# Designed miniproteins, single chains, continued (3), part 46

Each design is a single chain, and the fold is of that chain. pLDDT is the mean over its residues in the fold that is shown.

## One batch from the design tools (miniprotein)

Design m9581
Fold by ESMFold2-Fast:
Structure m9581 (fold): chain A 66 residues (1-66)
Amino acid sequence: SAELEAIVADDPLLRGYLDAFRAALAAGDKEAAARHGENLVTRLLTRGRIDADQARAWAATIPRVS
């Protein structure tokens, strides 16, 4: 989402996780996409960039293999 992109753009580590997530999606690597997506949300929460409520909402929108 645009809001996620704005937040990660201000943090090079978070940007790296988002770029890795998108690269995995483009390559069709659903397992890598799920891992990078979870790492992104976890790091955002740990770094105090988002609250637990926002982290839960974003985690729900990150595509992954069931």
Scores: mean pLDDT 72

Design m9582
Fold by ESMFold2-Fast:
Structure m9582 (fold): chain A 88 residues (1-88)
Amino acid sequence: SLFEELERLLEEAERALREGERAFYEEGDVEAAVRHYTRAVEAYRRAMELVSYEAPPMPSREALERALSLPERLAEAEAKLEEAKRAL
């Protein structure tokens, strides 16, 4: 279902974002941080594309709230990616 695909993409993006933050702030591995943040951005962009071109399979408050928060989440991930790229 579209909701299951959205959930999968959000889990992937959130995991990649956490791995990027660990690499950047805890390990000092800027190259790894760029790779992880790039994965997060790609996953959020795919989620945005999914909700823009297809309606959620069933209207739910949770699905709607997640869809509405996607632009902010994507912008945050893109900002973190640009910060890491500047440190290269």
Scores: mean pLDDT 80

Design m9583
Fold by ESMFold2-Fast:
Structure m9583 (fold): chain A 69 residues (1-69)
Amino acid sequence: GMKRQQLLRAIGEKLRLMGDLFDLKLELERQLKAGKISEQEFNERLAKAEAEVKAKIAAINAQIDELFG
């Protein structure tokens, strides 16, 4: 039904966000190993990206809760 389609799309969006975060982490690790960024810059950029993804996932979870609450 319509709610099932919305749930599956929401799950897909969460998986995409997690995949994008993983790709970013790998890119930042490559830059760190190449001496292009400092350990501090790596930690700050990763923490910011993780916080942004966490906030987006929380918003998606709230939308799912509204659909089934």
Scores: mean pLDDT 87

Design m9584
Fold by ESMFold2-Fast:
Structure m9584 (fold): chain A 69 residues (1-69)
Amino acid sequence: SELVKRVEREIAEAKEELAKHPNPEEVRAQAQALLDKHRHKIPELLARMNEDQQKAFELYVAFLEEVAK
């Protein structure tokens, strides 16, 4: 899947960039705020997606959850 490969590359690049961020607590708070704002809509969004889009979206959500820790 081209979409999944693109999202995996974007996540890898984002992780590298975030590792260089001077304030990891600010990054964590921003990720948590995004999850809190949109978490309730995740099942509805997934239901409208094809399999490749679902995999890409789940990778993105997992990335945000990892950053929010």
Scores: mean pLDDT 81

Design m9585
Fold by ESMFold2-Fast:
Structure m9585 (fold): chain A 84 residues (1-84)
Amino acid sequence: SEMEQVVENAEKAAQGDVSAVDKLLELIEKSKDEAVREQAFLYLRLVLPSIGEKAREPLEKYAKESKSEFARKAAKELLELLDK
């Protein structure tokens, strides 16, 4: 399920896997399930301190280029947290 993908990729991202950050951002952008989009955002926010600067490039890409307003706003909020 997409919720299992959220949890799995959050765990991988917490271990420093930047490709898992991209998968969470893809779920935020493309999932048709609002709960999946919201949970992917919340989990990415939760694990963000463990990833650190490695998350910056994928977040900047989604903030600038995503077709989803929700994904752009989510990425921008996460970038602001990364700068704290």
Scores: mean pLDDT 85

Design m9586
Fold by ESMFold2-Fast:
Structure m9586 (fold): chain A 73 residues (1-73)
Amino acid sequence: DKLIKDKKIDDVIEEAKKLYEQGNYKDSLELLKKLEEYVKKNNIELTKDQKAQISEIQNSMLNEGKIKVEELL
């Protein structure tokens, strides 16, 4: 997760989206969890757009039954 830098946040979100589109839900979710942990530990403020993109990927997986609610906690 130390490989994730501020200017790479958009790239990480895009990679998670690609993993989701490929049906790799586990790796997509794990990448988003690592990103969230990284931003929390470093007190990084995500943009409204970045938050919306992360939420869209997570909600899509949840609504399609690919992950459970507890996997987002």
Scores: mean pLDDT 75

Design m9587
Fold by ESMFold2-Fast:
Structure m9587 (fold): chain A 65 residues (1-65)
Amino acid sequence: SAETQALLDRLTELMLQLSAATKPEEAEKLAKEISAIRAKLEEKMSSDQIDQEVQRRIEAKKEEA
C-alpha cells in the first residue's frame, strides 16, 4: 500500500541519518522514531520483509546518487 511504502521510505531515511549522527541526543531521537515505524510495519509484515525492503531502498538510493 502507499502507506506501507511511505513508512519504508521514512524508515530507510531515518536509518541512514542514524548512521551519520554524531550527537547522542540526535541518535536517541532517531532510534525512537525508527522503533515506532518498525512497530507499525511489524503489524503488517515480518521483520525479514522489512529488512529486505529497506536494503532494496538503500541500494536504489546509491544508484541515484
Scores: mean pLDDT 82

Design m9588
Fold by ESMFold2-Fast:
Structure m9588 (fold): chain A 101 residues (1-101)
Amino acid sequence: SMLEELRKRREKLVEELDTAEKLLEAARENAESDPEKALEIGEIAAGRLAEAVREGAPNEEVALLAAAVLLALGEPEKAERVLASDDPLAELERYAAEVEA
């Protein structure tokens, strides 16, 4: 049924957002106290971010995952800007371009 398909898609979206939020929280908790653990969390978040971008995931999920990666790299101000952005992928790409400039 179309309603069951819509319900399953909503459940998947909620689970993916919850996972992204948990990764962001774990990165925040470990960024200053355990940088090695923060980097491990960041690698998981980066893998999920790459998949989310490929699948055309919502900007909210992309923002949470990108912010988790930036926090793991010790860039809290950039993480905050990505979370506040209407286009989190463009903000992340801008930061990558700054490294090349």
Scores: mean pLDDT 82

Design m9589
Fold by ESMFold2-Fast:
Structure m9589 (fold): chain A 58 residues (1-58)
Amino acid sequence: AVEELTAFAQELNRPDLLEEALNTYDAYRALGFPEHLALEMAKTVLRENARAAEAAAL
């Protein structure tokens, strides 16, 4: 799970956002969500943050 998030962040070339994705994953795990769903949510947050950086609205 953590290793998959690390690989995904590297695939998107956004290692700066890895800590936030891990925090999201940890939060969902703390709420008792299945590992599969927690991982999916963390990946979604990573993708959204990458897209927001592209937009770079001032």
Scores: mean pLDDT 76

Design m9590
Fold by ESMFold2-Fast:
Structure m9590 (fold): chain A 108 residues (1-108)
Amino acid sequence: VEELVEQIREELEKTSEEDLKEGLERARRAAERLRELIREKASAEELARALREILDLDISPETIKKLAADKEKLDKMKEALRKVAELVPELRELTEAYLLALEAIEQI
């Protein structure tokens, strides 16, 4: 929960309007790629690589496998992201990309 929420918070604090626009554009492309990975049932190793490349998230395959086994933690992370989307609608596209990342992890 903390790591994904922290990443979103840091993005908000550092981002100019122009950089935010580019970040949301990147998030939209990330969402499309994550939907493909979900459809293909990507491995933890494939998902770790994709998350690093697409969302700049350095999560190990072992951490992904542990998170995939922890439904309660995944549900709490999804709930936190939904709350961020409600509180900061400007980041909805970014929160959707992270929600899709959690969905891809849950499939492992």
Scores: mean pLDDT 77

Design m9591
Fold by ESMFold2-Fast:
Structure m9591 (fold): chain A 85 residues (1-85)
Amino acid sequence: MKEELERLLLEAGRALAAGRLEEALRLIEEIERLLKEAGIEILSREEVLARIQALRDSDSVEPEEVLDVAIQVAVLAKRQVREAE
């Protein structure tokens, strides 16, 4: 699952860089679906900011912790974009 989430996040980033916004949003929606199916909680904005702050204050950060936060940030951003439409 972690490898699949990383792959989807990278594909979404590549789609966004190429100007394919709808493709990027669909890939992030797939990430959100996989998180829900795996029972992984989708964090609030406040919870995401708290985790980012904790990582910034840490002298030792595991790559998996950075990936987990990046995935949550992508899902949060997608929700804001969709709600503004």
Scores: mean pLDDT 80

Design m9592
Fold by ESMFold2-Fast:
Structure m9592 (fold): chain A 81 residues (1-81)
Amino acid sequence: MTPEAVALAEAAAPEFTRLGKRIVDAAENGDMEAADKAIEELRKLAQAVSDGLPDPETQAAARASIAEGEKQLRAVAKELA
């Protein structure tokens, strides 16, 4: 990864952590609507970070990782609910 890509990921890390906690908390409370909204916000944040990456190859790799992460978060939310 380029240093710029790492810096963008690090700057977004607190928001990713906060949204991840919202997903877990909402799913544990049976509020799947809140969990889905938090997952959508996390996806939008991750896409915004990927748009700031320096090259199309790095952007494409980041978007693939975002799709896999969304799939994993939805699976975790289902397990917690």
Scores: mean pLDDT 72

Design m9593
Fold by ESMFold2-Fast:
Structure m9593 (fold): chain A 64 residues (1-64)
Amino acid sequence: SAKFEQAKELLENNVRFMLSQGVPPEQVLEAAMKLVDDLAERLNLSDEQKQELIEHVKKTVEQL
C-alpha cells in the first residue's frame, strides 16, 4: 500500500519533471512506461497494480 502510493507519486513527479525540462510528451510517456516496468519488478507489484500505474501515468501526461 504505502510503497504503491510512493510509486504513483514518484511516477507523477518524474512525468512533471521531464515535461518541465522540455522533453516531448511522447518521449515522457515511453520513459515513464519503462519506469513502471522497473517499479513493478522491484516492488513485486501485481498485474492489476502495474496497470493502475500505467493509467496514472497516462492521466498525468493528459493533464499537462
Scores: mean pLDDT 82

Design m9594
Fold by ESMFold2-Fast:
Structure m9594 (fold): chain A 99 residues (1-99)
Amino acid sequence: GLEVSGDQALAAYRQLVATNPTVARAEELIRQGREAYKKGDYETAAKLFREAAELYRAASDELADQAAKTGDPLLAAVSYLLYQQSMVALRNSGVALSK
């Protein structure tokens, strides 16, 4: 199949941050989680990262469904990036809980 470049996937991801309210909320929760972590509020950081992970996963699943229906490789690539962001957020939640 046609490969999507990393630059194309990243540009589409940035557009979703601007236009998709679920992705925008996930990004805001990551920002709030990082601020809580810097202040030593690890319980709040863990909760915010977990909530962000759930939103990234929901957006990933929605785009994966659209990719399956349309055959659009760009939607598949962006779905995968959102899935990776969900996994990173879950890992950061675990790190905060280890403090």
Scores: mean pLDDT 88

Design m9595
Fold by ESMFold2-Fast:
Structure m9595 (fold): chain A 95 residues (1-95)
Amino acid sequence: AADAAIAAARAKANELARWGVEKGLITPQQAEDLVGLVDKAIEAIRAGDRRKAAIYDTALSLLAVGIFWETGSEELLEKVREIRRLLDAAEAAAA
């Protein structure tokens, strides 16, 4: 269950990064930052580090809000929420 949720979160992060760059909604650097934050959240979840997992989740949310203020893309916000829901499910299953 935890591994499936982790795999889904990472797959959706990579899909969002590619889609966002293709649509001109995010820069390649923002795409790299997004995927990097998801990978760090996954590492924290696997390590049982709940504080670090929460910090990376917050950073991911702030990145998404920043992009929303620049682009107006509600679809990007919703895709990030979906990734965050998968990370929450992974953390719950790992506990």
Scores: mean pLDDT 84

Design m9596
Fold by ESMFold2-Fast:
Structure m9596 (fold): chain A 74 residues (1-74)
Amino acid sequence: MPEARIEYRRADDGTLITPETASSELRVGDPVVLVITMPDGTVLEIPGTFGGLDERGQPVLDVPPGGRPVERAP
């Protein structure tokens, strides 16, 4: 696909977390990785912690100040 894809994964085992399962699979403070797949196939991993669900039920990622994405070549 020509668009970037964004996925949440557990940092410990890489398990995919969907917005629908975030409340059952994740607890506030659990280590997670935001995985962004760019249109060119480059994968960016942004480490953070699960901040819970917002008022709309969307998963919140707490990224440390100054945290940097880890880039992986395709």
Scores: mean pLDDT 69

Design m9597
Fold by ESMFold2-Fast:
Structure m9597 (fold): chain A 59 residues (1-59)
Amino acid sequence: GHVAAGGAAASAGDAEAAARHAELAGGNYQWKLRGGRDAAKGGNDVAGATAAMGAAALS
């Protein structure tokens, strides 16, 4: 179903984005320690995933 497929894709995107964000923060701890951009991306990842889920479900 469209909604189920869209929901799964959006959820997977959110999880992937969060995991990638954590990996970047962990791998690039030097940048994070200097106030890297990755700290600001945390909130945006959730907002972006939520918007994508809404768009995918509507489509």
Scores: mean pLDDT 52

Design m9598
Fold by ESMFold2-Fast:
Structure m9598 (fold): chain A 61 residues (1-61)
Amino acid sequence: SSMLMADWLVEKGAADNRELAIKLIQLSYPELPEELAEKVTVELYEKYRKKPESELINALK
């Protein structure tokens, strides 16, 4: 699901890097279209853009 993918991207340190997030999704799910990878990245940015940077950094450690 997109929620699980968003949390996984935060863990991988890709929350602030759209290009890296898309590439990581494609590498882990090679059958997933780029448009779906981009949608998950947009949802990640929408969800986490309002969190303080310190909270994101702590989540990625």
Scores: mean pLDDT 57

Design m9599
Fold by ESMFold2-Fast:
Structure m9599 (fold): chain A 107 residues (1-107)
Amino acid sequence: SSPILEAARAISKKYSVPLALAYALVHHFYKESKGDLTKAVRLAEDYLDEKNIAWLKYAVLKDPTPVLKVLREELEIIQTVLADPDTPPEFVPELRELEAKIKAELA
């Protein structure tokens, strides 16, 4: 198994997010970190922590601005990963479904 996929499974379980999303985050940050998997995992976890804080701000303060920001970032990450030929074909259908859902939330 790919080290990226193993890291994605761990993040998926830790944050209770879909495996395809966890995979997209680790894959994206791994490419941006020039193959530094430890840094990619930290950046993926930082992103998910920010996303959780953004949703808490919306729930408590009724401020949608942080949520809209993280949804736009998530959309860009998913679209980048979908365009990458290194992305495993088995994740493509779920990533496209996540892309459509985020586009609907931003419309």
Scores: mean pLDDT 90

Design m9600
Fold by ESMFold2-Fast:
Structure m9600 (fold): chain A 93 residues (1-93)
Amino acid sequence: SLDEAIEKVKKKVEEILPTLTPEVQEKLEEAVKKMIEAAKAKDEEKLVEIIHELKNYIEEDESLSEEQKKKLIKAVDEIGQILLDELNKEREE
C-alpha cells in the first residue's frame, strides 16, 4: 500500500516536471524524495514540515508565473495528501 502511494506520487511528479525550469525540477525532486523518506519512517511531523518548506519555496520563486505557482502548490498538496492518507491507514489498529 505504501509502495502504491509512492508510485502515485512519482507519476504526479513526472506529469509536472516538463513544465518547470531545471532548477525548480531539481528542488521538487529533492523535496519529494525527502517526503517519501519521511513517509517510510512514519514521521508525519517531518512530512508536513517538508510540504510547508516546498510551498514556501514555490511562493517565493520569481521565475514561476502565478499559474505555475498555483498548479505546483496544488500538486504538492495532492502528493502530500497521498502520503499522509497512507500513514493514517496504518494507525487504524
Scores: mean pLDDT 80

Design m9601
Fold by ESMFold2-Fast:
Structure m9601 (fold): chain A 64 residues (1-64)
Amino acid sequence: STEELIEELEEVAEKLKDKYPRLSILLESDAAMLRMAQSMGLEPSPEFVEKLRKLIEEAKKLLE
């Protein structure tokens, strides 16, 4: 769901903030945009969701 995606973006951003501040800001920005869209009843495109999931996977590899 969109809410689960937002929460995962925020969680990963928090974990990255000290070592990868630019990537952390990017993930926080994406989460904030999704929260605003959700508050307006807008659904993200499937392509955008897949792009964000790939970004999260790449970011998680940096935490290994």
Scores: mean pLDDT 84

Design m9602
Fold by ESMFold2-Fast:
Structure m9602 (fold): chain A 81 residues (1-81)
Amino acid sequence: MKEIEHEIARAMVLIAAAVYAIAIRRAESREEIEELLREGTEEVERIARKLAEKYGLSEEELKEMIEEAREILRRAAEEAL
């Protein structure tokens, strides 16, 4: 059952990252890109931590979710800059 909970948690974190990635790619200024990247990174980490606590996920699973989401945001910012 924890496997399904981990998949749901990961999906939710990635959806949040995708929403911010779209916003970053559509940003019209460097300042807006940098602000969205900061906000997105903070929100993704917050969501991941809450879900890890709720579903009893390991520290390793939490770190993997955060790193995957951060890569999505970083790539979006690089493409938008």
Scores: mean pLDDT 84

Design m9603
Fold by ESMFold2-Fast:
Structure m9603 (fold): chain A 70 residues (1-70)
Amino acid sequence: SMEVEELLKELEELKEKAKPFEDTPEGRSLLHEIDELEEEIKRDAEEGKFDYEKYKKTLEIIKKALEKLE
């Protein structure tokens, strides 16, 4: 769906922004969280359990964590 594609694209953009911090514990943790969320979104979409509002809120939390790395 377009909503799944939108969130996966936004996660890819967040991953690119987090990559410069991959040598820090905080950056590695955030990259791992992004990868886990990507797999969860794909699984939920396949199972017909995709909740756009839930995942949109989770992305905002990740964005806030990324802001703290800067």
Scores: mean pLDDT 83

Design m9604
Fold by ESMFold2-Fast:
Structure m9604 (fold): chain A 100 residues (1-100)
Amino acid sequence: SETDKANLLAIARRLLTLAVEDPEKAREYFDRILEKVKNPKVREFLEKVRALADEYLAAGGTPEARKKAMEEIKKLIDSLSDEDIQELVNAWREVEKELA
């Protein structure tokens, strides 16, 4: 759904912020989400998001680098099925309960 896409984009934005402010916590969130996700396409999506986050950090975490990363993440989200998006949102909610 569009709501789930918006939620996933908000999650990605929060993770990019955490990657700059608290890299160890951001890594913990990513690792725990990966542990909960079994779909190969969804795992590939997470790997690509991690690579984009690494590129964003390597570029110095600038507003321009953040915009580029978010635009690429949005394109990746647009390639996911509603089922794929729901799996990611559910995995995030479980991880947030564990780490909150």
Scores: mean pLDDT 84

Design m9605
Fold by ESMFold2-Fast:
Structure m9605 (fold): chain A 73 residues (1-73)
Amino acid sequence: SAKLKEFKELLENTVKFLKENKSITPEQIEQVMEIAKAYAEKLIKEYPEEAEEIQKLLNKFLEEAKKLLEERK
């Protein structure tokens, strides 16, 4: 669906931004992860039929963000 496509694109663009901007601190990466979680929770409430896919996209994003967080500690 369009909403899943937009969410996927947002998360992929965010990972790309974090990878390209090495000045972003571990604390800032943690803040971005929390914002992504909150946004996903809001989307799941609005689109419960897509909750599983939204959660999968979020989990993939969080996995990539955690790798970047560990590299910058």
Scores: mean pLDDT 86

Design m9606
Fold by ESMFold2-Fast:
Structure m9606 (fold): chain A 84 residues (1-84)
Amino acid sequence: FTEEVEALAEELIALGAPRRAAYVAAALKVLREHREELVELASRETGLPREEVAALLDEQIARLEAAVEALADQFTPEARAFFA
């Protein structure tokens, strides 16, 4: 698993920063778009209340957003221009 993720990360780096940023943005969009469906499925599977599962998912999305922002600031300076 970790080895496969590392190989994929290297491929994304080789594609260049713009394509890598677009992939991550697309993934975040899909997660947000299907948030309610994911919460329902996870709640059913775990037996946890929907509100608790939603909070956990929101925390994960926030962490990914923070990681993307940090990456944009550090490795894709042009992305900072869009924050204006």
Scores: mean pLDDT 64

Design m9607
Fold by ESMFold2-Fast:
Structure m9607 (fold): chain A 66 residues (1-66)
Amino acid sequence: MTPEEARRLADRAVEKAIEAEKKGQYELSANYYTAAAHAYRLAGDEERAQEFEKMANKFIEKAKKK
């Protein structure tokens, strides 16, 4: 996978995570943010990977409290 392909996958995962969040589907949102974090890491973007790992963990906790 090229860094460009990885970034495109990450962008799509973020878009899907945001849509799931808007619908109150916090577990699904967490899964998409986790996918985005992995894809950003593959693209060499550690800063964004760490950001979305934090966001995934936040929504995992939110799903438990739901």
Scores: mean pLDDT 82

Design m9608
Fold by ESMFold2-Fast:
Structure m9608 (fold): chain A 112 residues (1-112)
Amino acid sequence: SKLEKAEKYLQEGKYDEAIKLLTPLFDEISSNETAHKYTLPEQIKVLVLLAEALIKSGDTSPETIARLQRILEELESIKRLFGPLLGKPYVEDIDKAIEDIRKYLKEHGVSL
């Protein structure tokens, strides 16, 4: 799957390739017209992997900062709406991603 390929790119330090693969999936998840194509676990995995790739890339462009803010909002929304229904591993993945995004944004001058 595309998600398995993105995980392999992250393991190999190929952050730009992971970003290139995950960005179209994130765009589809963020659209009301296409979000229904993804299960909740798939949505969580796209968001978590894309956040990791963006942070590990070290890119501090306005475009990357804006994308990380959107990922943060989406993860916080998922946790609020579905947290009580999600298994512990999903909640732990979401919490770690939220923490990592907030830390990265704060280190680069974003007020939260």
Scores: mean pLDDT 88

Design m9609
Fold by ESMFold2-Fast:
Structure m9609 (fold): chain A 100 residues (1-100)
Amino acid sequence: HMERLNVTITVKDANVTVKLEDIEASAPAKEVLERLREKVVEALLANNREDLAVQVSSIIDLVESQMDPDAPAKEAIEEIKKELEKALPGVIEVEIEVIK
């Protein structure tokens, strides 16, 4: 069995919650970051928050550009949490749940 993680991104002022579940901790960073970006951007656009969609997409693209595409997903998600919470304090919260 492989360690898995659930990622929950909450955009507090938009009342948007995005959950990406059952991610293998060792999955390729590029694949997981692309899935996360698409899901978060879609949810924000659906809630008429194009401003946040652009900001979140840019931050995820920046993290992706700085990482090895085959780096572990867990490392990529931890970096996304750090950068999103740093750029959008009090607006965005990222929770990582480790499933065994």
Scores: mean pLDDT 82

Design m9610
Fold by ESMFold2-Fast:
Structure m9610 (fold): chain A 70 residues (1-70)
Amino acid sequence: SLGGILAAQMARDGAEKGNPQEAFDGARKGAEIGGSPLLASTGMAEGGKRANNPQVALAGIAGAAYGSGV
């Protein structure tokens, strides 16, 4: 059980359902449990893209970019 994978999975699942609040809640909970805000942001970006939700996808991309030091 890799905490980072859990964080990404929770964020992705919420985002894929097209619910931004559920995506943010999943990312927050996943990051708290898994200790990986970067992977949670990446999962949110992927889920938002799959759900055609640009706000969620962009939020995830921004979080991943800042987390990776760019």
Scores: mean pLDDT 64

Design m9611
Fold by ESMFold2-Fast:
Structure m9611 (fold): chain A 73 residues (1-73)
Amino acid sequence: MHTVHVLPGESRDPQGRLLHSTEGGTLEVDDDGRVLSATLRRMSPAMERTLREVWGVRRIERSDEVVPPLPDP
């Protein structure tokens, strides 16, 4: 099992399948190259469906990016 980092925009999984419409995140992949879980930022419904229907991902989590305020000078 290993973690694959996904960049915002178009990216590919370890099997070369395209990832579209994501703000980035992580995938967990087993030793056979199966995607076991996905944690993606601002995942669209179309992307979530692709992960479930095309890749067979069993666990999908959504994550939001929070930018903390800068300290006062």
Scores: mean pLDDT 59

Design m9612
Fold by ESMFold2-Fast:
Structure m9612 (fold): chain A 57 residues (1-57)
Amino acid sequence: SSSLEERRKLVNQLVALSIRRIGVEIDYDLGRLTREEAEREMKRIDEEIAELEAKLA
């Protein structure tokens, strides 16, 4: 059904955002981002994850 296809797309987007979040943590650990930059990026990713989770509820 269309709902299952939409759910699959949203789940794939959540996985991609989770990978991106890990990348921000790695970049911070490697000194590529400041603490403030890493926290700001993770907040934006977490907000996007929350929007996708709301659509999956």
Scores: mean pLDDT 86

Design m9613
Fold by ESMFold2-Fast:
Structure m9613 (fold): chain A 60 residues (1-60)
Amino acid sequence: GATPTQLLVFEKDREILEEIKEMAAQGKSLAEIAEELRKRLGFPYDAEIVRRMLQAYDDF
């Protein structure tokens, strides 16, 4: 099985993907979503990362 760290990263990515989808549904731009994620999570999100995550979420 995955290590606790790998599981935490995977679950966090899933939660982030759901938040991105919700913010996009509210009409927020990719840049606005990236800025909010940087502020909340301390990870250097940008519009391109957000776009790629949204694309991955559509495949679920």
Scores: mean pLDDT 68

Design m9614
Fold by ESMFold2-Fast:
Structure m9614 (fold): chain A 59 residues (1-59)
Amino acid sequence: MVEVVRNIDYYEEEIRFLEEQLAKSTDPQAKAALTKEIDELRKKIENSKEREKKLQEES
């Protein structure tokens, strides 16, 4: 996706998928990996929102 809004939606959908996998997982290593991926995606959403806000405030 080329737009920030669409990128955020994509990351949010990925997080939902990973949260579902985390809920079904019983492997500690898999849970740790899924949690890390969720955290990274949340950080990407935060960075995307901050970038969008900065662009609107600098105009």
Scores: mean pLDDT 75

Design m9615
Fold by ESMFold2-Fast:
Parts: sequence; C-alpha cells; structure tokens
Structure m9615 (fold): chain A 94 residues (1-94)
Amino acid sequence: EKLIESLNKEEIESALKLEEKLFILVNQNKEKYKRLNQKERLALIQQIAKEEGVTLSPKLTDLLLQVLDLLVEENYTELNKIRQKLKERLEELK
C-alpha cells in the first residue's frame, strides 16, 4: 500500500513496535477499545508513542490509526498483511 511504501526506516521500526504494543493493549480490554471514537483513538496512539519514545509523523499516525481500527474490528487477516509488508519494506531499506 502507498502509505507503507512512503515510510522511512525509523517510521517502519516504530510502526512494528507500536503495533505490537497496541495488539497487547486491545487484546487485554477489547470492549474498552471498541468504544473509542476517532479523537480517543488518536489520543491513545499519541499516548503509546510518548511512552515508547516514538515521534509521530502524519504518515506513521495514519498507519497506526488503521492498525488500531483493524485490531478493534478483530480483522487479523488485514493486520497480518500490514505487518508482513512492514517487515518486507524494512528488509529493503537495510
């Protein structure tokens, strides 16, 4: 997807790190995270990025919002495709 192809190496590494943390958090309390509106989802991503020492670009933020939406929808097929593309892109940028 165009968004992943536009990320730099640091953004891809950050996306993989934050995706893993989002997966753990959402899986621990699915009912809470399913109820978050768009502003609350953005605030959650900003909070976890701050906790992990990650600087959010607009592109990285957009990707993580898509990841969070897929996690709350339990769309693991599409999430696994995104994770695989991030890993493949990271290998290209080495």
Scores: mean pLDDT 85

Design m9616
Fold by ESMFold2-Fast:
Structure m9616 (fold): chain A 67 residues (1-67)
Amino acid sequence: GRLAVDLLVKDLGLSREEAERVVRLAAEGRFEEAIELVKRSIERKGIDVPDPERVARDAVRLAAETA
């Protein structure tokens, strides 16, 4: 949980509240909703990443593994 929240905030620019919501959704098995939330946050903030889909999926996987 904590490691994934820190990664989402520092590396993907999510707010702490958004990052905690992603971790909670992943812990509940709501992976597609968590992935969509990360993708929307990346797009909204204009974060330049090579593959937003992959980045979102990797972040959600980390959130699930560290929950």
Scores: mean pLDDT 75

